# Designed miniproteins, single chains, continued (3), part 98

Each design is a single chain, and the fold is of that chain. pLDDT is the mean over its residues in the fold that is shown.

## One batch from the design tools (miniprotein)

Design m11393
Fold by ESMFold2-Fast:
Structure m11393 (fold): chain A 74 residues (1-74)
Amino acid sequence: MKEEEEIRKLLEEYLKEGKISEEAAKKLFEIATKYKLSPKEVRAILDSLVLSGDESLVESMAKVIVNARASAAP
């Protein structure tokens, strides 16, 4: 599962730098798996989370990304 490995590495990097909590990392990984987010999409949510500190942003951003993908169908 290539994308899950890349997401795990991203979360691990942010955890090492103390940019996110372990709870935030677990929640984001679960949401990323549930909504089938790409590593790029997870990175965007991580950057927003680091900037705002608002963990509720994680699920709302995932929903926005999923809706945007549905609208981008050829």
Scores: mean pLDDT 76

Design m11394
Fold by ESMFold2-Fast:
Structure m11394 (fold): chain A 69 residues (1-69)
Amino acid sequence: DKEKIEELRKQARELILEGASYGVLAIGHIVTALTDPENRAASLAQADEYLAKSQELDAKAEELVAQAK
């Protein structure tokens, strides 16, 4: 059904945008780690956490896109 496909596409789009926002946050923390040696370990740990969240959201979005055909 076209209506159901549109709903799945909307949900996938929202997940992709949320994942992208976590990706941007991760890059910010990586840049901080490069410029602040004292907080490097903490900044890299936060970047890893945000990258993991981004990957989870991207995987969920791919599942919804597959269901939408």
Scores: mean pLDDT 83

Design m11395
Fold by ESMFold2-Fast:
Structure m11395 (fold): chain A 71 residues (1-71)
Amino acid sequence: LPQPSKELRLQTLILAAGGNVFVYKKSGNKQDLDDARRLYDEAVALADADPAAKAKYSAQLDDLAADIAAA
């Protein structure tokens, strides 16, 4: 049985947020962009609670923030 770790949840949130930015660029639906921002905020909060995870995923979170800002 999968035991979802904080790291797995963080990876999933980052991927889901990026996916919503991609969908927004095709759909123009503001809800997709709002979903991306919410998922990004959840990923940042999770990373901030774990310094090791934050260090490991800081570059991916920065790239995701840039993608959301460019959308």
Scores: mean pLDDT 81

Design m11396
Fold by ESMFold2-Fast:
Structure m11396 (fold): chain A 72 residues (1-72)
Amino acid sequence: SKKKAQEELEKGLEEVERIFEEMLRLDKEGYTEWPISYRLSMARELVEGKPREEAERLAEERYKEIEELLKK
């Protein structure tokens, strides 16, 4: 069980590293001016294998959800 937990942790760390690398790539592509929460959401969807257009749409939806939740 500990070995399985360690393997899952290692996979999780690799996933985080891929998301970080994708965020750096988005920065170079001109997304630097976009909110970090938006870029993080987009990077995550891209790492999950979604097409860029779908990742952008999902990131926009997530950003709007967060904004709506923060409105009183």
Scores: mean pLDDT 74

Design m11397
Fold by ESMFold2-Fast:
Structure m11397 (fold): chain A 68 residues (1-68)
Amino acid sequence: EEELRRENLEVAAQALIDAYRELGKKTGKEEEAVKRGQELADWILKNGASPEEAARALQAAVEELKKA
């Protein structure tokens, strides 16, 4: 169970990074966008009180980017 939660967190973090990559491709700043996505994902993972809270925050960030 704990291992599955960790795997789901990595998938959610990667989805956030991929969303930033897609935005970066549109502006020609893919590398900078990916770095920002990695920094945000790392911050959420370090500051989440629980895996569930971190996953929810990562998913919310991805949805916010899709609306932009």
Scores: mean pLDDT 75

Design m11398
Fold by ESMFold2-Fast:
Structure m11398 (fold): chain A 79 residues (1-79)
Amino acid sequence: SAEEKARKLMLEQAKERGQLNELVEKMIEALIKGDLEKAAELLGEHLLKTNNVKLEKEVLLASAEELKKRIEALIENIK
């Protein structure tokens, strides 16, 4: 039914959001360790993942803005 398909899609979206949050955390850990190469790889994976998921535009923009803020804060801490 339509309700079953909607429920399955919501569960898949929740799982994807969890994976995006995990990627952001791993990127922050890499930056703290000074592993810029790993941080760049994780950023690329995050961007690819957000572009490949059926998330609402607002969620994608919020995710990108949060990532930007965290990167900027870490750059200030390194200096």
Scores: mean pLDDT 63

Design m11399
Fold by ESMFold2-Fast:
Structure m11399 (fold): chain A 73 residues (1-73)
Amino acid sequence: STVAKQFIQRTGLTLEQMKELLKALEKGPDELLRTAERLGLPAMVEMAKAVLDDPSLLPTLRELLQKMIEELS
């Protein structure tokens, strides 16, 4: 996916960080926010805040993280 590739390039996320973020998201968007803050990932912190404000974005973010993992796997 072009969107996934662009997001990887903009954020500099590693495969291991993406996997950790996806696992955190499965526990909830609050856990995603905490994990993004701990890893020092400002772009993911903003994405997690957006999902907390609008939970309808959660499936879209999950799909994006899955596609990003596929690109680097």
Scores: mean pLDDT 82

Design m11400
Fold by ESMFold2-Fast:
Structure m11400 (fold): chain A 90 residues (1-90)
Amino acid sequence: MKEFEEYMEKVKKELDKLMKELLAKNPNPSAEEIKQFIIEHYGLSEEVAKLPPWVIYAEAVIKTAKKLKLPEEFIEFLEEALKEALEEEK
């Protein structure tokens, strides 16, 4: 759906702003520092923090979409995609 592509671009733009904030404080962040910054910024739980980096990134995408007040249909699409991906990894 063309609308979902536009919403995803808005999410990516917001995540780019977040990354620029990290780079302003630390121009050479490690992968662990990037992960920790995302966890703290979105208030992710200790349980989520133990998951693979791609899951942490997916949670950040979902929370960013909610913060931007994007349509519930798009948020549900993201949540279903994460659920399916997690079921395939198990």
Scores: mean pLDDT 76

Design m11401
Fold by ESMFold2-Fast:
Structure m11401 (fold): chain A 90 residues (1-90)
Amino acid sequence: MSPFEAILDAFKEADPNKDGKISIKDLRHALRTVVGITGTLLDLFLEFVDKNQDGYLEKNELPQLYHVLEKLFGLKLTDEQKKEIERIFS
């Protein structure tokens, strides 16, 4: 599975209410259980993505998510992949 597909599946798992917000706690759980990302990489990913430190990932923080995916995982998302993630927040 590509890293993008694993991340997309984790986002879908973490937002069961479809309220346009993902709890950082639920995202952490989904990344651990669906993707298997743990330890320092998971902590760095979540800390860097949750810039406002409100405990939620929102649509306006997605550009930061894309930068973190490129920096930590070497994954540069296409415009279509970005739109697919953004649809979870819509």
Scores: mean pLDDT 70

Design m11402
Fold by ESMFold2-Fast:
Order: structure tokens, then C-alpha cells, then sequence
Structure m11402 (fold): chain A 76 residues (1-76)
């Protein structure tokens, strides 16, 4: 179970990194797209309620990481 939660979080993290490369989207818009994807996967039965809760608990950390990644890219 813990590995499944890590894999779900890793997939969302990878998508967050890809979205951070699209500077046409605000950080808030990227977070909303991640939420929409999580809810879509849950509705399709691909994620459990436990996995959704774990991902949502990680969203504040992901938002911070997206913001940091975008700032580092702009300053490079």
C-alpha cells in the first residue's frame, strides 16, 4: 500500500514537473489541472480514496515545488 501511494505521488510529481515547463499556465492553474486529473482517475476507479487523500495531502508540497522550479528556471 505504501509503495502504491508513493507511485501515485510520483506520477503526479512528474506531471507537475512537466506542467512547470509550460510558463503559459499559472501555478494555481497547474494545481487545478492536477486536481482535475486526480478526480478523473478516481472517478474511473484507477485510484482509491486512500490514494486520493495522500495525493491531496501532498498538493501543498507539490505547489511549493512547482513554484521553486519555475523561479529557478526564470533565474537561470
Amino acid sequence: KSQELIEAGDEITLEAVELAEDESLSVDEQVERLKARVEELYAEGKLTEEQVKSIYEGLPVLKERIEELREKRKKR
Scores: mean pLDDT 66

Design m11403
Fold by ESMFold2-Fast:
Structure m11403 (fold): chain A 91 residues (1-91)
Amino acid sequence: SAKSYLEKAYDLVKAEYDRVPVLPEPFLIGAGYYLKKNKLDKAAYYLEGFAIMLKDIGRGKVANEIRSYLEKAAKEDAKVKEAISEVHAEV
């Protein structure tokens, strides 16, 4: 399901944050909160934002793994697809 793919993306984000805790914690907290509340569009927005930041600091491999799960979620949920597109429009 879209939620299962977003949970996989969140696990990767959290593991990377625990390794390199210089990335914005509010994005991690926001993603986890919205996943728990089943607000998948908002969760995807924060997860995509975190993936872009990881790519910018040279963590492109894990960023691409996160984005692959986000793309799978977007195929199952139109609101998730829209939220991801909104993040890309702002960069």
Scores: mean pLDDT 80

Design m11404
Fold by ESMFold2-Fast:
Structure m11404 (fold): chain A 90 residues (1-90)
Amino acid sequence: MIEEKEEAFLKALKEAGKEYVEVSAEELPKQEVVLLIRDSNMPINEENLAKLKEAAEKAGAKLVIVEIPNLNEASPEEIAKAVREALEKA
């Protein structure tokens, strides 16, 4: 379910020591993170990826790409681990 996967993303961000939500007016754009979660077994639309990179640059945010094999079959725990690993590498 979309909501359950979203909760897994937020939990992974919190566990990685990142603050994804509740950005204060005092925070600089460089503290913002944009997550793109994709199935590594499926081709990505490169044009859409380029647009996301441009949007992140305009916001001063870092684009972090999370690749999960068989995303539709992935558990919330597997998604959380992949998000955490991607954030640690970023």
Scores: mean pLDDT 59

Design m11405
Fold by ESMFold2-Fast:
Structure m11405 (fold): chain A 66 residues (1-66)
Amino acid sequence: MEEKGLKAREELLEKAKKLGVKVSDVPVTLSDDVKKVSQEVAEKLRKIGDALDAALAAGTKAPPVK
């Protein structure tokens, strides 16, 4: 389960890179925490992933929408 969260984080990073978004402390810090803690942090990562995915869907180079 923790490994699944890490994988989701990796996909987040890849999407961010394709978006041209710079990686912040949040994904990196959460990555370390996901490896240690687990599901609750993975859920937070999922929300971040959804936000990134929404930005990507809204536009190829769209800035974060809220």
Scores: mean pLDDT 58

Design m11406
Fold by ESMFold2-Fast:
Structure m11406 (fold): chain A 100 residues (1-100)
Amino acid sequence: MLSAREGRRRAYTLAALAGQELAPLDPALAKELFDLAQRIAQAPETREAVLAEIERLRALLERAKAHLLATQDPSDPAIARLLAGLDTALAELERIAAEL
């Protein structure tokens, strides 16, 4: 079972990494991810607060994935890697939420 502090730290890392990976392709989505990472870092160290921020991050990653699928060619290896990275981040968020 994860502490709220550790869950918050891991969610922050996922948001920041997703922002870095998306920044060259979509600076606006990257900014939203960096803004959410800062919000996660400031969240209270309670299970309820951390789960709420995980849900916001999940929704933003799902929206980023949908936007990439609508605007980019998924046969491009760079786009395929970004989509796979988003799927991995979404799976890791579910794992963090389940262990909180």
Scores: mean pLDDT 88

Design m11407
Fold by ESMFold2-Fast:
Structure m11407 (fold): chain A 81 residues (1-81)
Amino acid sequence: SHEEFDREVNRVLAEFYAGLHAIRAAGLPPAEARARIEALTAQALERLREVMDRFGVPEEEKERYLASFRALAADLAAAVL
């Protein structure tokens, strides 16, 4: 259902934000923090793709969403570092 889709997407986003907060709180050196944020972002992108595939989201819509998320994640990473 559309509600189940939104719930699964929001779960991935919530876990991504929680991961960013944990990385920031850990007080890591900038290079290590960046590497962990990159890994966290890659994991979130893969999970979002998996959710969209399970719910039958068209490839064009899926790629637009993932591109938007990549841009958002990059902006958030810059703000944390």
Scores: mean pLDDT 85

Design m11408
Fold by ESMFold2-Fast:
Structure m11408 (fold): chain A 95 residues (1-95)
Amino acid sequence: SAFEKAKKEAGAKGYAYGEKNASDELAEELIERAKELIKQLELGGAPPEAFKLPEKAIEYAEKGKKDEENKKKYQALAARLVAESEVLLEHISLE
């Protein structure tokens, strides 16, 4: 429950940040951060399902770059998933 609460709170903050700061620059930063999270999850031996969050974040960030009308929504979703991926990585004990 503590992990699920932390994940939801981080995700909500990420969503608000992504919506407020939507830009092509933020999209690139979110893509690079998601790629680094994928690398860290691989090093930690995370289960296949753990990779879905950062992979979906990359997908949404790229969609936001192509769709000007929905840019804020897609980048908010991408930022949420990046934040949730960070909490998941911390929950997976990586040394």
Scores: mean pLDDT 85

Design m11409
Fold by ESMFold2-Fast:
Structure m11409 (fold): chain A 59 residues (1-59)
Amino acid sequence: SAMAALEQQARAEADALKPAYIKALLRAGYSKKEAEALWDQRYPALVQALLAELAAQAG
């Protein structure tokens, strides 16, 4: 379905942002464990934000 395709794209775009996000947190003084925990906490909201942007662009 169109919605499933948009959700998959949103997750792929979120996943592509992870390396830069982790690098930024490590630079800010967080440990790798803390950085990954912060990413996991942020991930659902980021996917929802990206999905909303993709849905707006689609129609």
Scores: mean pLDDT 87

Design m11410
Fold by ESMFold2-Fast:
Structure m11410 (fold): chain A 67 residues (1-67)
Amino acid sequence: SIQQLRQQLNSTDFSIQQQAIAQIFQIAATIDSQQVRDLVTQMVGSTSVDDAVAQAQQLADTIIQLS
């Protein structure tokens, strides 16, 4: 679930964090929402893992709010 992926973003293991980011992006792609699409675009444009993690957290929180 998106809730579990959001929790995985707080993991101390980068491999788990990177996998959670990828899964959140994949879930976001299935959501027909302009707000979600805008956030995904910003994250895809990210140049660092730390920024991507922070943006993925915001995306997951937004998806949870919309659910």
Scores: mean pLDDT 76

Design m11411
Fold by ESMFold2-Fast:
Structure m11411 (fold): chain A 100 residues (1-100)
Amino acid sequence: SKMEEILKETKEQIEKLFAELAKHLSEEEKEQLKSEIDYAIEQLEYAAKNKDIEALELLIEKLEKRKEYLLKHSPNPELAAEIYDKLIEAAKKLLELLKE
């Protein structure tokens, strides 16, 4: 499905960006960020499967707030923000498909 394509492409892009960012992070920071990313992906998959527009809108809001935090506090703020931009873009694309 189109939703499955978006999720697959998003996961691949995020894995590549995370591998690059990981070079700048401590082991603790890597584990924390990976768990946050994995959880966000799980929420995207859940919302897509259940066609939950409200869940996607809430997720976008949470991801945007987390991006703002990382821009101020991350060792590589631009790269960390790019990962969250990919998550936000995926959520917005899924939302667009569900509103069709």
Scores: mean pLDDT 85

Design m11412
Fold by ESMFold2-Fast:
Structure m11412 (fold): chain A 55 residues (1-55)
Amino acid sequence: EVDALIAQLKEAVANKDYEKVAELQKQLQQLAAQGDERALLAIADASAAMTKAEA
């Protein structure tokens, strides 16, 4: 379910668990391909948060 995946993704980003972030992003990309706009936004937000943390 997209809501649970988004919540887990945000938690993984906050914990800097990048392996789990990558796994969850793949699952969300599959949902986004099926037309889930929330999944697309969550992927973009997570990517931005990770690059900001590295910079």
Scores: mean pLDDT 77

Design m11413
Fold by ESMFold2-Fast:
Structure m11413 (fold): chain A 98 residues (1-98)
Amino acid sequence: SNIEKLKELIEEAEKIADAVTNPQLRADAQRILDALKELLKEAEKSTDPKVQEDIVRAAEIAVRNLKEALRAEKEGNLFDADVYLAFAEIATAIAKLI
């Protein structure tokens, strides 16, 4: 189901936030995780499958960018990590407009 997929994406986001070692990047990842948890509550209250699908799609984009941010941090590229976190945050912000 869409709700189960969203819960799995949030679990992945939690693991990524825990793996980030830079305190500022970790705070940004945690803020994105909190936004994803808010979107889960919104999706669970919606009876419209299209709204749920759009939220899942935004969460997929956010988690993909969180994974890229973690990779960039491990490579020592903090600038790229910040950019990927910004893309993840934009995805969650757009989802709130659905």
Scores: mean pLDDT 89

Design m11414
Fold by ESMFold2-Fast:
Structure m11414 (fold): chain A 72 residues (1-72)
Amino acid sequence: MPPPTSRDDALWVDMRRIGGNIQTVMDNLNYSDDTRRSISDNMGRAISTMNSMDDRVTYMRNVYDTYNSIAS
């Protein structure tokens, strides 16, 4: 993966990585397709209302931490 050229590029890379981690946690929880779709739709709507990449990354980290704690 190439190094980011700006702060926003770095945050975008972090967001993509966290998204992958969330998918892995959802797989570990064995959620139904309907549940996964509902969660993904809610996350997409929340992210679309956010004004900065910092807020989006923070939100995604919080989602990951929440579901990862449930998986434990």
Scores: mean pLDDT 75

Design m11415
Fold by ESMFold2-Fast:
Structure m11415 (fold): chain A 80 residues (1-80)
Amino acid sequence: MSRIRSAMQGLASSLGSRDYDGAIRAARQLRRLVPPSHRDLADQILDAVRRGDWDGAIRHLQRLGRGLGVDVVISPPRTG
C-alpha cells in the first residue's frame, strides 16, 4: 500500500504541474504496482497523459485512488 500511495501522489504532483515526462514515468511505475483488477484504469491514466488529456488523467487517478482506498491530493501548478 505505501509504495502505491507514494506512486499515486508522485503522479498527482506531475499531473498538477503538467510535467509530461514526469507524468509518463509515474504512470508507468503505477501501472506496474497496481493489482491486475485495476490495470485497465492505470492504462487509462497512461493513455490520457499520452494524449495530453490532463483532466482525464486526474479523473482516472482519483477513481483509482477510490478503488484502492488511497486519498490523492492534486498539487496545483505553481505560479511564481
Scores: mean pLDDT 78

Design m11416
Fold by ESMFold2-Fast:
Structure m11416 (fold): chain A 80 residues (1-80)
Amino acid sequence: MISDLREQLSQLSAQADEAIRNKDVPTLQAIRDQLVALADEIADLMAQNSDDLSKSMEAGVLMIHASSLITSIDRVIQRQ
């Protein structure tokens, strides 16, 4: 469900913030892998709900957040 994906994204975001604070690159790499898997789940949900504009739009917002967080992690890893 969208609420479960949103909760997972929120938890991964909090873990990423802590890992960045601790300069824990291995943890950031693990979080990135989990975010990629989550993005695939969000994409599947969008495809399954293509007839429901409201649900598709909510999933789209989650996809944007997941993609932005992956990009932020990549920038941190590349600087180290």
Scores: mean pLDDT 81

Design m11417
Fold by ESMFold2-Fast:
Structure m11417 (fold): chain A 77 residues (1-77)
Amino acid sequence: SDYARFLEILREARAAVAAGEMSAAEAAEAAVARLRELGLPEEFVLLVRAAVTREELPPEELERLTALARAVEEARK
């Protein structure tokens, strides 16, 4: 599912930042490139940028962003 691929990409991007392999900005751009390569919706691009580019993202805000991604998948028929 598009949502499952989005979560995988988001998880990998956040893990790279946490491991010091990439800056938040670099990880966000890498994640955006991967989403576009896979043909995922532009809404997921906006959500991944919002979730990855912030140095500190509150857990409640991360949950809300992932819920929005799930809603995007559910809205697609």
Scores: mean pLDDT 77

Design m11418
Fold by ESMFold2-Fast:
Structure m11418 (fold): chain A 79 residues (1-79)
Amino acid sequence: MGIVGAIAQIAAALGRDASIVDAVTALVNQLRADGVSSMDQIRAVLRFLAATDPAAAQRFIDRIIANGTPDQQQVARQV
């Protein structure tokens, strides 16, 4: 599952409105436009969520650890 899809499910589970999903979607689209790697996109989203919604950040870390690639899991453990 992509970053935006994972955040949409987490937001729904935590009773968040669409604004957090919209903010993450905008961030991911901007990072892709800037040529940022998928691993650095994950770091940026985690830092954004840690600052704005720590509960969503923790759920995203948990999902990456459970379902991500080894490289994605390493990034999640470093944030």
Scores: mean pLDDT 79

Design m11419
Fold by ESMFold2-Fast:
Structure m11419 (fold): chain A 73 residues (1-73)
Amino acid sequence: GPEELLREAVRDARRALELRDSEDPRVRAAADILAIGAAVNVLIAEKLGGPAAAAHPLAQEAVALLAQLGISP
């Protein structure tokens, strides 16, 4: 459901922040894919759960983490 997607978004966004500054371009590419996946999961959760999902604390956390990655979902 929407909460599970938001939990995955938070997890993936946190992992992307850990990996983004790697010297290895393959690791940076993995960070970019995780960040995109997190943004997509936020969007899907909001489409499925409506305003309640968008207002969820996990959605706020995911959006804040994505903002640190330069992404607005």
Scores: mean pLDDT 88

Design m11420
Fold by ESMFold2-Fast:
Structure m11420 (fold): chain A 87 residues (1-87)
Amino acid sequence: PDTLTVMVLGAAFAIEIAKQLSKEKENRKEKLEEMLDDFVETLRTLGASKEAIIEALKVAERTLLKHLPDQEYVRELIEKKIKEVEK
C-alpha cells in the first residue's frame, strides 16, 4: 500500500485502541495485546507485506503515545509485536 494508506490504517487503529483503553480501568495491557494481535492478523489476511505491517505498527505507536504518553507498556508491546512480525 502507498504511504497514505499505511498512515491512515495505523492512525485509525491507534484511535480505536485509545477509545477502547479509555473504557478499561483494569487489564489495559492485556486489552492492548489482544488488539495488536487482531490488527496484525487482519492486515495479514488482507495481504499486507511484512514491511507494510511494520510501518502501520510504527504509525500506531506514534499516534498512541500522543494520547497515552506515560504508558510504558504501549511502547514495550508494540516493539515486541514489530519484532515478531520481522521473523
Scores: mean pLDDT 76

Design m11421
Fold by ESMFold2-Fast:
Structure m11421 (fold): chain A 68 residues (1-68)
Amino acid sequence: ALANLQATVPASKAAAVTAAIAQIAGVLAIKTKASGSTSNVYVLATASAVAAVSAVVAANGGTVSVIA
């Protein structure tokens, strides 16, 4: 099954988070959108990749949620 994730990270961390997430097996698509002092990172990934994506986001001071 695929998971659709939204992460919010500090804008200064968005490029590093995007690059790190792109290296995770099971990540299929990444899209970033600037939102003031933060960036929203949208990730389409396999269910098995969700924990790894969440760990990268948390390590960079962000939060992640599953979106519909």
Scores: mean pLDDT 82

Design m11422
Fold by ESMFold2-Fast:
Structure m11422 (fold): chain A 84 residues (1-84)
Amino acid sequence: SSRVVKVTGPDGKEYLVDEESYNLALKIGKKYAEKLNLSFPSDEELVTYLEKILEEKFEEEQDLLNEISKEVLKELNKTIQLTA
């Protein structure tokens, strides 16, 4: 069973994310922020922003997130294969 992390959105709403997905979202979000020269005061704010992009259907941002997500997953799979 995965642990869940509670994240508060910029609108004050609470979102529940499993710990493994939260950590993956942080990696994706940090790469996304780097590509767009965005800075966030905390990792929690970054994850909240990513969830807002998905909820609000910012099409251009969602496409970029999907591409970055594919890159991150590919690198994680490569690392697992090297350590297994």
Scores: mean pLDDT 61

Design m11423
Fold by ESMFold2-Fast:
Structure m11423 (fold): chain A 63 residues (1-63)
Amino acid sequence: SESVKLLQEISQKREEARRAGNIKLAQEILDGMNDINKMMLAGEPDEKIIEEAKKILEKYKKS
């Protein structure tokens, strides 16, 4: 699904930050992923999950 692909991209950004030694950035990305997981557990629709995942990727695409 698109949400799974977006979460994989966010996970990749977190790994890139961790490998670069940017622990603070990696933690910020993880916090965003945890917020999305809370939305999924709360039963938010996929459209909302996709929207929030895209916001995280947009925020960190130039970080």
Scores: mean pLDDT 80

Design m11424
Fold by ESMFold2-Fast:
Structure m11424 (fold): chain A 74 residues (1-74)
Amino acid sequence: MEEERRRREEERRRREELERLDEISRRGVRAMLDIGIEAALLGKPRLESPEVEEKVEIAERGAAAIVEILQRLS
C-alpha cells in the first residue's frame, strides 16, 4: 500500500531531477558550441565579455549536470 506510493513518488522525483539535469546539460552544450563557433569566426574568444561569461557559466552548469547524470546511470 504505502510502499507502492513511495516508489511512485521516488520515480516521479527521479524523473523530474533527470529532466532538470537534461535541460541544463543541453543548454550547456549549446553554450559551448556557441562559444566555439564565435571563437572560430572571430579567431579570438573574448572571454571577458559579459555575453561570453554568461555562456561560460551555462556551459559549466551543463558540464556539472552531465557528470551528475553519468554518476546516476553508473
Scores: mean pLDDT 72

Design m11425
Fold by ESMFold2-Fast:
Structure m11425 (fold): chain A 80 residues (1-80)
Amino acid sequence: SSAAKKVAEQVKKELKELAEKGSTPSDLVDVVIARLPDLTLEEAKEVIDFLEELLKKKGASPQTIASSVTALNIELAALS
């Protein structure tokens, strides 16, 4: 829906701003987990992909990126 798309866009903006302010990968993951119930499956996947790219740009380790994405996909699956 258009409302869920707006939530996804707001979450992406929030993640970018928090990352610029020095928030940890764990902090960013927690933000996404809290917002997953407000997103459609496709929009949740888009937000997870956005976070993965953001973590890469911030220089997070491959292990941290993989763990973060895995945790989010587990949380997303639990909502289905």
Scores: mean pLDDT 85

Design m11426
Fold by ESMFold2-Fast:
Structure m11426 (fold): chain A 85 residues (1-85)
Amino acid sequence: MEEARKELEEALEKAEDALTRAAIAIGQGDVARAQESLAEAERYLEEAKRLLEENPELKDEFGEQIRKLEAALAALRAQLAAQQA
């Protein structure tokens, strides 16, 4: 339980960090770095979702944060796509 909670917290922190790097790269016009950071954020969010499936009791605590980060990922992807149009 505690190990899974800590792993989930670390995955979410890494996802937030990757999203921050993606936002900076988008602002700088660095498409390659933005794509790499968005892919990294997606990987950590997938890991977080896997941890929730294995530990469903944590869904009440972390489900909203995961949804917010997924929304942020989608928004940054849309922003990058618009910038490349």
Scores: mean pLDDT 85

Design m11427
Fold by ESMFold2-Fast:
Structure m11427 (fold): chain A 62 residues (1-62)
Amino acid sequence: PLELIYEAAKKVAEQALRDGYSDEEALEMAKNAIRAVANHYGIELDDETIEEIAKKAVEEAK
């Protein structure tokens, strides 16, 4: 479900920023988390949607 994908992205972004990674690095880590969770649930997401979710997750993690 999309809710679990978003929560995973947000938690990864929060942890990355807490560990001192840059916003850009946190964004890439969030994208990787989105892809991993989507693949686990058999959900197909285009790159644009992945980037949109990751950007929201990083913004809300600040």
Scores: mean pLDDT 83

Design m11428
Fold by ESMFold2-Fast:
Structure m11428 (fold): chain A 65 residues (1-65)
Amino acid sequence: DLEKKEKEILEKIENEEPLSKEDFDFLRKNRDKVEKLKEKLKEILANSKSVIKRVMAHEALKAIG
C-alpha cells in the first residue's frame, strides 16, 4: 500500500525518527508515484522550524530525485 508507506515516512519525520534503509529504497523505487509525498517533503523543507526535520526532508527528497 503506497499511501500507507508515505504516511509512515511522514510520521517518522514528524517524530524526528531516523528513516530506515527500507524507507530510502521505497522512495527510490517509487519516485514517479510519490508526487504527493514530494510536495509534503518540500513543505517541511521550506516551513519547518526544526533543523532535524528539514535535514530529513532534504535526504528523502534526494532519494526521490
Scores: mean pLDDT 85

